# Ledger of designs, part 90: designed miniproteins, single chains

Each design is a single chain, and the fold is of that chain. pLDDT is the mean over its residues in the fold that is shown.

## One batch from the design tools (miniprotein)

Design m3131
Fold by ESMFold2-Fast:
Structure m3131 (fold): chain A 74 residues (1-74)
Amino acid sequence: SAKEKKAAELLENAARAEEIARSWLASGQDKAVVLALVEDARDALVAKAEELGLPETAKEIERRFAELEAEIRA
C-alpha cells in the first residue's frame, strides 16, 4: 500500500542517518556535533511520519534514535 511504501522510505532515511552518524563518530567527529545531527534527523523524520498519519513509524524512529543517542553518549 501507499502507507507501507512511505513507512519503508522513512525507515530507510532513518537507517541512512544512523549510518552517517556512526561514520562521523568513526572519523573522529565531536560527539556534540554528531548528537546535533541525530536530534535534527529524528525531529524531521518523526514530524514527517506524524504528517503522513504513521504514528507507529514515528514511534519506531523515536525509539531507534533514542538508542543511537545513548550509544553516542556512552
Scores: mean pLDDT 87

Design m3132
Fold by ESMFold2-Fast:
Structure m3132 (fold): chain A 74 residues (1-74)
Amino acid sequence: SAALEALKSQAADDLLAYVKELVEKHNITDEEVIRKLLGIVGEAEVRLRRARSEAEIRAIVDEAKARIEEVVKE
């Protein structure tokens, strides 16, 4: 549906914004760490394309944010 596709686009944009926010907050300048964070977003985007429901989209976003947070803490 158009509503589901809009939620997928918003989710992808939200994840990218979250990465940018954490990069700034933690002063991350390591290009390898930045590539790893963007890789998590890219993987989430692949999963979002296949998502069938709003609940599945939310689960993908929550899992991606948790993985992003783990990378930032390490």
Scores: mean pLDDT 88

Design m3133
Fold by ESMFold2-Fast:
Order: structure tokens, then C-alpha cells, then sequence
Structure m3133 (fold): chain A 94 residues (1-94)
């Protein structure tokens, strides 16, 4: 689950959520997320390119994790408070 992820993978999930919900013109619902969206998020926010197998694992994690589990993970994470507020607000406006 999200709390069991390495610190690097937690940063990847954070960047993906920021991209999908905040940095795009129209927020993308988690159920509608594609492999290309995950790749674009990581490249745009972190300047990283991951293998397709790693991207697929992150995509499947996001699609199988409930909105409530994502919110609880964000509240308990070491992510800066302003980033948590932005993501949580975007999720509630979906």
C-alpha cells in the first residue's frame, strides 16, 4: 500500500497526483489515468524517466487505492503541508 512504498516511490506518487489534479488544465480522475499521464507527470515535475514496468506498477497502485486511502496517506506523509493542502483540495473538487 502507499505507506509501504520506498521514499522515492512516495515522491513519484506525490508528483503524479500533483500533475493529474493541479498542473493540467482539466483534472484527470484517478480511474481515467493512463500510462502516458504517469510518464508525463514524472517527466514534468521530477525530470525522471522510469521503465514501463515501474510506471505500470505505479498506475495500478493509483487505480486500486481508494480516494479515502490516498487522503489518509497524504495526511500522514512527510510531504510539505502546502503540497498536502493543494492535493487534498483538488481531490475534493473532483
Amino acid sequence: MLEDLSPSNQKYVEAILLYLLVHVEEPIKLEDVTLEDVKKALKSLLKVTLSDSTVEKLLNLLKTTSLEEIKEWLKKSEIPEWVKTVILTALENL
Scores: mean pLDDT 75

Design m3134
Fold by ESMFold2-Fast:
Structure m3134 (fold): chain A 77 residues (1-77)
Amino acid sequence: MSEKVKQYELQNPTTVRELLEALELSKGSVQQTAEILGVSKKTVRARIAKLMDVLGLTSQAELVKFVQNRGKFLLVK
């Protein structure tokens, strides 16, 4: 796991865990992630943007690959 991901999760453990789990289930769909989390799409986009900034990702495709290639247990042991 990336050190930056670990640091971000430490600061926002519930938010990061919920976001990553919802993104994994929705395959990166903002709409479905918002429905799973029970929040607005704006909230999901803001949280995704922060996570991408922490990870150094520049595209949604990179984020989707990152989430899909990392199981829940690998990110939040």
Scores: mean pLDDT 65

Design m3135
Fold by ESMFold2-Fast:
Structure m3135 (fold): chain A 85 residues (1-85)
Amino acid sequence: SELDKARQRIKEISKESDELLEKLREKKKLYEETGDPKVLQEAGDLLIKLDDLKGELVRISSVVPELTPEVQKVIDDIENQLKEI
């Protein structure tokens, strides 16, 4: 069903977001150690990817309002983790 596909996509986005957030933490640490502007640029690219994934989550919630709580939980998790970085 479209609902099952949307739920599966939310799960995939959640996993991909966690992987991007971990890479972002690694880039923060590397930048603190090296001061390399290239590392900062790579961190910026990861933030753009995270923003794209949040946008996709918002679109899923708009098309499948039943999944709004699941979408909001993933967005909140991403935002909370970003505040810690």
Scores: mean pLDDT 91

Design m3136
Fold by ESMFold2-Fast:
Structure m3136 (fold): chain A 90 residues (1-90)
Amino acid sequence: DLREIILKYLADLSLEQLLKDGEISEEEAKELKKLPPEEQLKKLLRKQAKKNGETDEKEIEEFIKDFIEYQVEVILNDKEAVEFAKKYVK
């Protein structure tokens, strides 16, 4: 499933970047990796939304949904990006 590959790519990329920047700990990343990729992304995006001052759960959920679907569509519409994601998550 291309969507699952893209979600894993986005989750792995996000975790690597946040670990490199010191925004999450190794233990936090280890716990997140126990979750499916989509759930990893949802938790990371929820944390970002709350850090940016968003307190309404409905608005947070809409932000998360819109962000994930937008990123998936951007990658799906780019054949080179799809092939890169496949190689990244192997």
Scores: mean pLDDT 83

Design m3137
Fold by ESMFold2-Fast:
Structure m3137 (fold): chain A 72 residues (1-72)
Amino acid sequence: MELAELVRRARELMAADAAAPEARAAYREALTALRAERDDEALRAALRAAGASEAEIEEGLELLRNTEPAAP
């Protein structure tokens, strides 16, 4: 599944029922895929395709980049 599709699916399921196990599983899967993506441009493209605002995209990228590698 493409990164944008993973994020979109997670958002749809969470919006329908955030307490459902499948919604939480989809959200966790999307976060894992986002953290595994090493290309910032691909991350921006996927988040934009999933409906995130430009501010949300940049904030998300900063969090993902600082969480995975040790920040200097």
Scores: mean pLDDT 71

Design m3138
Fold by ESMFold2-Fast:
Structure m3138 (fold): chain A 58 residues (1-58)
Amino acid sequence: TTAARRKAQQQEEALLSEWRDAYIEAMELEETGQEKAEKLLKEKNAELVSRQRAIKAQ
């Protein structure tokens, strides 16, 4: 149904927004410390990838 497709799209858009926020924060940290940026990005990427897989499994 189109309703299920819209719900999945909304969830993906929310996830993408959260990914962009994490990227911006990581880029700011890279100016002061590569290690902090890598750790933040790794943790956020793992969370977002897990949630993305859950959305795709619907």
Scores: mean pLDDT 73

Design m3139
Fold by ESMFold2-Fast:
Structure m3139 (fold): chain A 60 residues (1-60)
Amino acid sequence: SKVEEIARDLKEGKPVDEIAEKYGLSQAEAETLRYLKEKGIYDPEEIEEALKKGSVRLLP
């Protein structure tokens, strides 16, 4: 899965735009990664779930 590499790149402080270009992510996926980075969410499982839904996992 690409998600483990994406999670690692986010933790290492790679710009979201570079990650999006590297892995061919859509605008919505790039926006999701940017939001996760702002929230400090770098767990591969959380990133995978957010990308599958096209949005950040939110609590009610």
Scores: mean pLDDT 74

Design m3140
Fold by ESMFold2-Fast:
Order: C-alpha cells, then structure tokens, then sequence
Structure m3140 (fold): chain A 70 residues (1-70)
C-alpha cells in the first residue's frame, strides 16, 4: 500500500539521517495514526534539512502521503 511504502521510505531516511530520528519518528507516528496532514507537514520540513539520496527519499514519501490525502 502507499502507506506501507511511505513508512518504509521514512525508516530508510532514519538510516541515512540518524540526527533527525526524533522528527522522522514523529512523521512515522502521524502516518501510522492516519494523520496524513501532520505526516505531510513533517516530511515537508524534513525535506528542507536533507540532501542527496535522503532528499530523494523524503520527496518520494511526501508524494505518496499527498496521494493518501486523496
């Protein structure tokens, strides 16, 4: 599912950016709880803080979460 794929991308983002673990975990928790608006906001902010492969993962997660909003 889109939700499961987004969760997997955020877990992988934690491996690449362990310094952002708390912020990433907040986005993961929002996503697991079905709070897609909070999850999208969190991932959007995370995307500003990362570069390279980590940014690509955050951008893909953001797109999947947007699709979950409708």
Amino acid sequence: SLKEEALELLEKLKELAPELEKAIDSAIQSLRNGDYVAALSGVHELKKLVEGEAKELAEKAERLIRELLR
Scores: mean pLDDT 88

Design m3141
Fold by ESMFold2-Fast:
Structure m3141 (fold): chain A 86 residues (1-86)
Amino acid sequence: MEYEPEEVIEERKERIVREMHETLGVEPEVVREMLELELEYREKRDPAIAERLRELGEELVDALVAKHPELDREEVLAAMERRIAS
């Protein structure tokens, strides 16, 4: 199995950030921070990191709903929680 260098991981993160910004209008910095914390949580499984991911997810959802009021806040939040739990 081949290791993934940091540059490849960063390129994938930037693609996700760009896609979410273009399709959902989400702030790139918030998406980038969440992806970084997801990687850290995957390695450490620290409940404090999971809590911070939830807080950032709530801020992301609030920003999304403010820009796209047609979105259901509870559904978006539940989707973010499922992603963190995975």
Scores: mean pLDDT 69

Design m3142
Fold by ESMFold2-Fast:
Structure m3142 (fold): chain A 92 residues (1-92)
Amino acid sequence: PLSPEELEAEVSLAMLRIALAVGKLAKLSPEEAWKLLEPPLEEAIKAIERIKDEEVKERLIKELKAELERAQKELGLPKEKVEEWKERLEKA
């Protein structure tokens, strides 16, 4: 069974994936796409930081990094913003 923190992280990742799909379909500018993605990103990182199981935490960090790579490629997010979020995940 999922812990509350793992569930929060999975929900935040799902919301991020939905936001990415919406941004792509709506052909949002990089600035508009970032505004749409930032809230679910903040929530996902906070939820991941609360996870006590290091193996689960590492898996979710990898998944979130993959979503950031997709967002950069599909929505043109600034590289500096993406790298900043990746560094935050490495410290989690």
Scores: mean pLDDT 80

Design m3143
Fold by ESMFold2-Fast:
Structure m3143 (fold): chain A 65 residues (1-65)
Amino acid sequence: SAQEQQKNIELAEKLLNGEISGDELKREITNVGLGSSRGYNQHLADLYLNGELTREQLAELLKMP
């Protein structure tokens, strides 16, 4: 939905500005979607926390749902 897209954009901006990190980031990313969208966002969070995605790459992917 447009509201979910807007929340993902806001989350991406917070990530890029350093306003969110660690456990809070993982919780927020995991909770923005339902079903497969939730699972995809969790996967992206795990890739980022494992150092497989940069902050900039994660932010771009969150903006492209």
Scores: mean pLDDT 70

Design m3144
Fold by ESMFold2-Fast:
Structure m3144 (fold): chain A 65 residues (1-65)
Amino acid sequence: SSETRQRRIAELVRLANEELRGNPGYDAPISREGLAAPGIVGRHGVGSTGSANAEAIQRLAERER
């Protein structure tokens, strides 16, 4: 559903922004709106959702605990 997709994108955006903040040359934070935009999703292939993606995101959340 749209809600679960938005939650996964938010989680990924949070983790990616935390990781990218330490990188030299980090230009701008990744926004959830940007990733949810059709053009961005289509270009980068981001926002693809499925059971495998849900499992991977859950595993990441468990590791971050």
Scores: mean pLDDT 53

Design m3145
Fold by ESMFold2-Fast:
Structure m3145 (fold): chain A 100 residues (1-100)
Amino acid sequence: VPSEIEILEEAIKGLEEIKELVEKGASREEIAKKVEELFNKLHEYLGAQENPSGAMIAVLQGVKDILEDVKKGASREEILKKLEKMIETVKKILEELKKK
């Protein structure tokens, strides 16, 4: 089972890959598929944790919110802003965890 740090590092990597796809003009279907793959992977990791932290739950919810926005036809600009905000948030959480 991955550590909390490993799970958050995977989340950052996945979110950055999704951001790159949006910036390159990938199709909405391709973006949605990639977000769904990241959500499913993080959900599996979180389900394997006996006591998932509030931070991990918040990250999973954030990825789910991005997936719903993509499926509902949110603009690419809105999706990019949410991805950038989420990446920054996860990086801050990861930095705090690494200080322990």
Scores: mean pLDDT 81

Design m3146
Fold by ESMFold2-Fast:
Structure m3146 (fold): chain A 84 residues (1-84)
Amino acid sequence: LEALEAEVAAAEARLREALRAGDLAAAREALARATEAAKRLIEAMAREGKISEEEAREGIAYLDALRDHALANLEALAAAERAR
């Protein structure tokens, strides 16, 4: 799990970098990669018995909803990251 957690953290760092740079095309790509990395982590947690299969399905659905919300609001997210 630690390797997958590191992959998620790296993907999130790339997303934040793209948002701070105001590169919305790079941010869209980074968001897709961060979402896929997070889904893989959730699936691995279910395989190791750390969460239930139902919790994994709910987590994946939540990530898809967050991704869709973020895609609709990329300009606002980029502005927020630049303000930090």
Scores: mean pLDDT 81

Design m3147
Fold by ESMFold2-Fast:
Structure m3147 (fold): chain A 72 residues (1-72)
Amino acid sequence: SAATQRALQGLLDMLRQATPAEYPFLGALIRHEAATDSSLSPEERALLLEVADLVEAGRREEALALIEQALA
């Protein structure tokens, strides 16, 4: 959806600017959105949860690539 694409763009921008100390907070924020946004498709929710896992693991480049692929 357009709302999901806008949210993913915002997440991409935040992740590009984030320091490693911020990753646990950012991951928790993504998980919260995945759990509470009832407008998300199962595929969109799965994507957000995978991004959260990668961010929490410090796998920044993989998280960025996944978001960029979803926006393409």
Scores: mean pLDDT 82

Design m3148
Fold by ESMFold2-Fast:
Formats: structure tokens, sequence, C-alpha cells
Structure m3148 (fold): chain A 79 residues (1-79)
């Protein structure tokens, strides 16, 4: 037990959050390139990571981050 239970949970959930955000960014990139099958796979990976987060507050924050990424990508296309 070199770390507290809270530290262990935070590390695990941070890893899931990073995976969700990264997979969502990959999904946006593949969708922009017309690689729809790749984009769908990455979207499923992102959603699975979000669903694996036990902390509902962290899950909500990760979902909000994904929404913000989608919004930024959409606005960039309108330039």
Amino acid sequence: RPKTPEQRQAIRETALALRAIGSRLDSIFYREKGLLDEAERREKEAQAAVDAIQDPQLRALVQKSIENQDKAAEEKKKK
C-alpha cells in the first residue's frame, strides 16, 4: 500500500479519462479524412472508456470535454 486508496482510484480514472479523450480526438481526425469505419471504432473505444469511469462527476467532466472537442472541430470547418 505505497499509495492511498484515493490516489489509486484517481490514477485509474485519470487513465480512463485520457483514453476517452484521446480516442475521441482520433475519431474526429478519421471522420475528417473520410475513414468512417476507423472513426466509428474510435468512438466506441471512447464511449467504453467513459462508461468504465466509476466517479459520476469525472464521467460528466470527460463527456463535457468530448463535447467541447466536437464543438471546436465543427467551428474550425466553418472557416
Scores: mean pLDDT 76

Design m3149
Fold by ESMFold2-Fast:
Structure m3149 (fold): chain A 70 residues (1-70)
Amino acid sequence: SAFNELVREASDVIIELKTLAEEDPNTSQELIEEIKKLEKEINDAIEKKDEKRVEALLKKAQEQLEKLEK
């Protein structure tokens, strides 16, 4: 299902974002806390089966990942 694929993509992106942030010693504690908050919001949206919210949060996570790669 499209929703199951979206859930998998969101989970994969947040795991990558957390890994990259934790591997970089210059990552601020504020950014680490923002990533943890984003993870909680994604998990909450998944539990509620809120497809539009998961999609919006996935986009936000992807934007944060892109910023860390630059």
Scores: mean pLDDT 82

Design m3150
Fold by ESMFold2-Fast:
Formats: sequence, structure tokens, C-alpha cells
Structure m3150 (fold): chain A 86 residues (1-86)
Amino acid sequence: SLQIYHIMTGKLERIKKALEEAKKLKDIISEEVIELFERALELLEKAIEEMNYNDSTPAEELLKMIEEAERLYKEGEKLKEEELAK
């Protein structure tokens, strides 16, 4: 559980940095990129909350939330790269 928490917080920092960088490119990239990173961040924050306030949350549910956040993050990265390559 502590190990999962550490992994989650590391991913949270990565997504926060990606969102900050995307906001700096706001005039070049679409709002969709920013929205994807915001959704990924929100989902990962919810996973961390579940872990902190619900000791009975199954590891499989937490992993699902992490996987979904990672999917959204990768979608945002891909879209950002495509738009910057125009």
C-alpha cells in the first residue's frame, strides 16, 4: 500500500509538470490536450484520496484508476506531439 502510494505520487508529479508545460504552450496546442492532462490529474488525485481515507479499497481498484490516468496522460502526450509537429 505504501509502495502503491509512492508510485501514485510520482505519477502525480509527472502529470502536474506535463500540465504546466502544456499551459505554457496554450497558444499553440488545443484545449483538448490541457483537458486530457487535467482529467488524468483529477483521476490520480481521487486514487490517492481513496488510498488515504479508505484502507479497505482493493488494490485492483486502485490499479484500474492508475491505468486510466496513465491512458489519459498518454493520449494528451500523443495529441500534444501531433499538434506541435504541424
Scores: mean pLDDT 81

Design m3151
Fold by ESMFold2-Fast:
Structure m3151 (fold): chain A 63 residues (1-63)
Amino acid sequence: SSSVARRRAELEREIAEVDEKIAELERLREEHRDDEFMQGVLDVAIAVLNVVRRILERQLARL
């Protein structure tokens, strides 16, 4: 249905946006490699985004 196609496109866009944010945080993690505090903050942020990505992937798989 057209609603399923729209929802798929929306979820794919949201996954792409999350992937871009994870890539940016991983780059910052590499740039701040020697900063233990920043490593901890970025690790938590990346972990949260990976949970969001998994939820979106599950929603996409159920379409």
Scores: mean pLDDT 90

Design m3152
Fold by ESMFold2-Fast:
Order: sequence, then structure tokens, then C-alpha cells
Structure m3152 (fold): chain A 77 residues (1-77)
Amino acid sequence: SDEYIELIEKEVKKLKEIVPSIKEVTGLTENLEEVKLRPEELLEEAKERAKAEVKKYAEEKGLSEEDVEKALKIIEE
């Protein structure tokens, strides 16, 4: 439903505050219509990409362990 898409957008926005590159990596905000059709499969794939990006960003940009944990919790919902 549209409410489910809104929830996804809200979580992605929270992640973006910690990891600014998350929007580009997951593609969730670009593929909202497809998420509406196949939400479980796309969310699982997006979560894996988001976790990888959080780890990469932490290693490359020096994100704190606290911020990494916070971002991972948001991803797992």
C-alpha cells in the first residue's frame, strides 16, 4: 500500500542522515512503484545493499561504531 511505501521512505531518510550515500545505493526511492509490486524481495535486496554501504562508508569515512549500530538497526527495522 501507499502507507507501506511511506514507511520505507521514512526509514531511508533516517539512514541517509547517518550514511548520505544510502539513497543512491539502495535505489528504494527510485523504485518505489516496483517495491509496491514486490515489496519483500526488493526490501531484502535493498537491506543487503544498505548493510554493505554502511560498512563501506564506516571504513572509508570513519563512521563511529555507535552510528554504524544505529544505521544497521534502522535497516533491520
Scores: mean pLDDT 63

Design m3153
Fold by ESMFold2-Fast:
Order: structure tokens, then sequence, then C-alpha cells
Structure m3153 (fold): chain A 84 residues (1-84)
């Protein structure tokens, strides 16, 4: 089933989401241009897609934790954009 296939993909999706969030957080912290902020936002959007895989696979706690990280990173991106 699709659910079984998504469950099999969940570990890889989690690893990708975590990596993309970490990269986005670094880009936001070190951002010197609007381009850096936009790259970070793109990574967070990609991470959101992988979090949906986790949610659909029943990994609700992990999905919620990663969504909170994405939301915090997006707020920091908005603040950083205002500083540039």
Amino acid sequence: SLEEAMRAEAPAAKERAEANIERAEELIEKAESLEDVRKAISLLVAARIDVAVLRNAGELEAAEELLERIERALEKADEKEKEL
C-alpha cells in the first residue's frame, strides 16, 4: 500500500528533513544577502514535504518536533530579511 511505502521511506525522509533544517538554520544565521535567506526558505519548504511523509507514516512525534523547528526557522528568516 502507499502507507507501507511511505513507512519504508520515513527514516530517509527524517534524515533529509533534519539536514535541510540544519542547513537552513546555518544559512539564516550567516545570511549576508536576501539570496541566502531565500535559499534557507527553499530548504525549509523541502523539509516540510519530508515531514508530511513522516506524518503519513505515523511518525507523529518526530513530525511535530520537525514542524516546530521549521516554524522557528521561518520566523528567524523573516527577521533576518528585515535586517538585510
Scores: mean pLDDT 86

Design m3154
Fold by ESMFold2-Fast:
Structure m3154 (fold): chain A 73 residues (1-73)
Amino acid sequence: SLEEILREAVRAALEGKPLPDEVQKKLSETLTPEEAQEFNRLILEAIDRKKKNPELSTEEIIEEVLARFRELR
């Protein structure tokens, strides 16, 4: 599902890992350019928040990014 792909992308970004090619391809095929730009902005904000608050749960940050992205669609 798109939600699982988005969740994996946010997790990889927060962990500083490269995004799997299959996930990157599915995102490029599924998201519009505008949605991709907005999603990337949310990921960058999440990375900054995690750096400033290392004790925050990665799972909670992922779910917050997904919830915000859903509201923008």
Scores: mean pLDDT 81

Design m3155
Fold by ESMFold2-Fast:
Structure m3155 (fold): chain A 94 residues (1-94)
Amino acid sequence: SMEEKLEEIRELLAQLAASTDTNEALDLFVRIAQIISEAKKTLSTEEYIEFLEEVLKILEATVPQTSAAQALVDFLIEEVKKLLEEEKKKLEEE
């Protein structure tokens, strides 16, 4: 469900923000990216937009402790913004 995926992202981002190990941070980053990708397969276009908007809010509220973790969060923010633009364009074409 959307709510379960959002909660999992919140938990993983909290771990990423607290992480001081680059390998742990990368593993958490990959897991978060996988959940975002998997949500697209199970949600409608409208539901996926709502999901991505909530993910963006969670990402923007995240305060990483290291520059490495900050770079990963910044990358996820830009990726989610791109995905939102792509999904919103689909609504205009459908």
Scores: mean pLDDT 86

Design m3156
Fold by ESMFold2-Fast:
Structure m3156 (fold): chain A 69 residues (1-69)
Amino acid sequence: SAALKQKKAQVELEIGSLEGIIDILEWLLSRETDPAVRQRLSERIAQLRARIAELEAELARLQAQIQAS
């Protein structure tokens, strides 16, 4: 359905936005020498990667629903 395709597009855009944030944080991490700041950046990246994994699972569910329609 059109509604499911729109939902899929929104989830894909959210994933893209989070990947962009991760790229910035990885760039900051590559230049950071303070171990405490490096740990905080690494933890933030890990949290965002976990969120992307949740969204990719949602995409798989939406794709299955679209194929069933």
Scores: mean pLDDT 90

Design m3157
Fold by ESMFold2-Fast:
Structure m3157 (fold): chain A 100 residues (1-100)
Amino acid sequence: MMSPVEIMEEFNKRVLEVVKEYAPEIYEEVKKALENFLKALKEEIEKNGVDPDRVISLLRVAAGEIKDYLKKHTSEEKYKKAEEEIEKILAETVERIRAL
């Protein structure tokens, strides 16, 4: 069974594939942002242990920030498709965290 860190690493990988498809020019910026969220999660777990609600909150903030980057850097049509894929990834990831 995956740890919360491994689940967030998979979330980051899946979100980056969406960014690569719809807005490849911001791929490195988004990758760095997601790496920072992953570091924040690791530090939170090391200090306070695993809180699923805290992990879910961090995932929602990360998804929101990435959607904001996409909206600024792509067409409305591409954004709608990317947003749909990211929301699906987020929903599936949240359910995996809730199942821990």
Scores: mean pLDDT 87

Design m3158
Fold by ESMFold2-Fast:
Structure m3158 (fold): chain A 81 residues (1-81)
Amino acid sequence: SELEELEKEYRELSKEIFDMLLSPGPLDADKLLELIDRAIEILEKIKELHEKQGNEKKAEEAENAIRFLKMVRDLVLRQAA
């Protein structure tokens, strides 16, 4: 289903983001921000699909993940300035 494909893509992006954050050496902030922005876009779609299905708890879980990634995005931007 579309939802299962989006959830798989989100899991793959999350792994790439965390691997980058945990890697020793210089951080590619531009690449990290692109991955975070893509993950947020996918989570917004996941949230919308769960809302349409009446899955309030799963929609809330997606919203919490979006808020967390936005926080990480802000921290990366502050560190790059």
Scores: mean pLDDT 85

Design m3159
Fold by ESMFold2-Fast:
Structure m3159 (fold): chain A 67 residues (1-67)
Amino acid sequence: GPEETDLAKILQEKLGLSPEEAAAVTKAIFDYAKETGRAPRTEEEFMKLEGVGPELAKKLADFIASH
C-alpha cells in the first residue's frame, strides 16, 4: 500500500538498500507492527524480522533513533 511504498523509498534513499531489499524489509516491519501493535525500534527487535541480519538491524535501529 502507500505506506509501504513510502517507507521502502525512504530505506532506499537513507540506508542505500536495493528496491527488492527495501520492499522485503518494509513488509517485515509492517507485519511486525500488525502482530505486536507497534513498529520495531531496537536492534534486537529488528533482528527478529525475517530477512534482517545483524548489520541491517543495527542500521535500522540507528535510523529510527535519529528520526
Scores: mean pLDDT 79

Design m3160
Fold by ESMFold2-Fast:
Structure m3160 (fold): chain A 75 residues (1-75)
Amino acid sequence: MSPRARELAALRARLREALEARDLAGAKQIIDEMVARGFPAGEIRRLLVELSSLLSNEEFRELHEHAEAVVAAAE
């Protein structure tokens, strides 16, 4: 695997663990780290959709709104 693919897999695992623990603050920090590391907006959005089964509608909306705000601030 490329170093970037391995990094994404590690971040995905950490995000899944935070969501399973109902730690939305931790999930937001992981999203912030992904943006800071230069992951594209589309990849972050795809990951949230992929993990959406672990989230309520309100939790998904909160994380999605946070991701869009952080991405917009980085652009």
Scores: mean pLDDT 82

Design m3161
Fold by ESMFold2-Fast:
Structure m3161 (fold): chain A 83 residues (1-83)
Amino acid sequence: MEEIIDRLIEALKNGDSRTALKLLYKILSTATDEQLKETAKRIVEAIKDNPRAGTTLIMSLTLLLPELPEEAEKFRNLVGFGK
């Protein structure tokens, strides 16, 4: 899980939406609720000062809504963008 999160953060910072989408799908489809919370916390801390990474994250989550609607919306809320 740690390696996947690190790769996701790198993809987000680089604006690599395709890689971010694939890694988010894997996380959202396999992670427990506790793992999702920890993942969201780590991502937010890593990208909080990087608007491009934040935009890439939101776009990737939006693209995942048709595949994993509940999981994508839950994760979006955990990263603070649903408030």
Scores: mean pLDDT 78

Design m3162
Fold by ESMFold2-Fast:
Structure m3162 (fold): chain A 83 residues (1-83)
Amino acid sequence: GFENQSPEDRARAEALNARSDAEMADREITDPLTGKKFKTTEELLLHNVEFLTGEKPPEDLSTEEGQAELIKKVVEMLKKLAE
């Protein structure tokens, strides 16, 4: 059936995320832009931001501000590429 906000749907989404995280932790991710391999999607994203913007990403990704700054840099880079 089509249902929203069921505990089963939430558990399924969490299981999918946990499974994805576990698979990512077990495998190396290849960056299609540079051909380099990284152990986490976070490392790959940080490398791409630095590669495309020429600036180092923020070190405090554990904070909401650090994550917002990283997203902002990605958006700014994509905006430049779109023009």
Scores: mean pLDDT 63

Design m3163
Fold by ESMFold2-Fast:
Structure m3163 (fold): chain A 97 residues (1-97)
Amino acid sequence: KKLHISVVESFYKFGLDDLEKKMKSADAQKQQRLEETKKALELAYKVLMDALEKDGLSIKQAIELAKKELRETVTDADVIAIVEDLLNYTLDQIEGK
């Protein structure tokens, strides 16, 4: 239980750090997309953590719920794809143990 939450937090931090590094070298248009990606990642993380801690859902169910919320809230398909890739990687790391 604690290990799953720790892995989720680790990948969330990794994703934020990567986006912040990319924003430092990006032009204004790319910075806008990276900022939208950061907000989408923060939304996905909130939904995922609430599903795990408050609703007692499995990691797979929590990730599917986070993906659903992303698709309903975020309009940029590239932003959705980036965040879904990170969520899929997080799931694979937890289930691949």
Scores: mean pLDDT 78

Design m3164
Fold by ESMFold2-Fast:
Structure m3164 (fold): chain A 74 residues (1-74)
Amino acid sequence: GLKKYAVAATLKRGFSEADVRALFEAKGINIVKFEMIGNNNAFIALVESDNEQALEELKASDAFASFKAELVPE
């Protein structure tokens, strides 16, 4: 079944909310909630995925200066 993850990340220069949403969608990750924070250089999100490896692949993306994803317990 789909698991929920709380994500917090900081973007590298030149990346936008649209770029982040496209990256999540490309990995089959459903965005439940999304909010840009700071000077539009970081975000918090609640996402759903059945594939933890997709989140690890996103963490390795050149878009992120920092990336943290935590499983939300039911």
Scores: mean pLDDT 83

Design m3165
Fold by ESMFold2-Fast:
Structure m3165 (fold): chain A 100 residues (1-100)
Amino acid sequence: DDEKKKAEEIAKELEEAARKLEELAPVTGDIGKKAAEALEDAARLLRKGGHYSEAYAYAQAAAGLAIAAAIKDPENRKELLEIAEIAKKAGEFLVKVYQS
């Protein structure tokens, strides 16, 4: 299933983004930690399948939290905005799948 393969690749990207956020946790604090948790939850739901609306909600939450972290942290802003972009793209994929 091509759609399942794409979901697995996106889940890997979300998991990698979560790891990068965990490395930034000493600076981003609770906001960064919550963003990483939301990315991990979105990835888990994508891998599980059948939970695309919940995966979308977690991906959107992760994007917003990563942007909030970027506002507070000018030194890591570019990396945090890249993480937000990964989460947004996951959300776009989920909308496309749901519309099919």
Scores: mean pLDDT 83

Design m3166
Fold by ESMFold2-Fast:
Structure m3166 (fold): chain A 61 residues (1-61)
Amino acid sequence: MTPVINVSKEEFDNLNDKEVAKKLAEEALKVIKPDEVFIIRDTETGIEVEATPSFLESLAS
């Protein structure tokens, strides 16, 4: 089962921001491994993107 993490529109628009990416990676790592896929969902628009915790951590570096 692929986990879904719901985020605000502001967080979704700023997924490339270091602090936002790090926060989302830390939340995903509570339920999945670094190389496992999860879905980030914008609660206002319903748009979904796939990511891995390791990818988001690379953006935060």
Scores: mean pLDDT 79

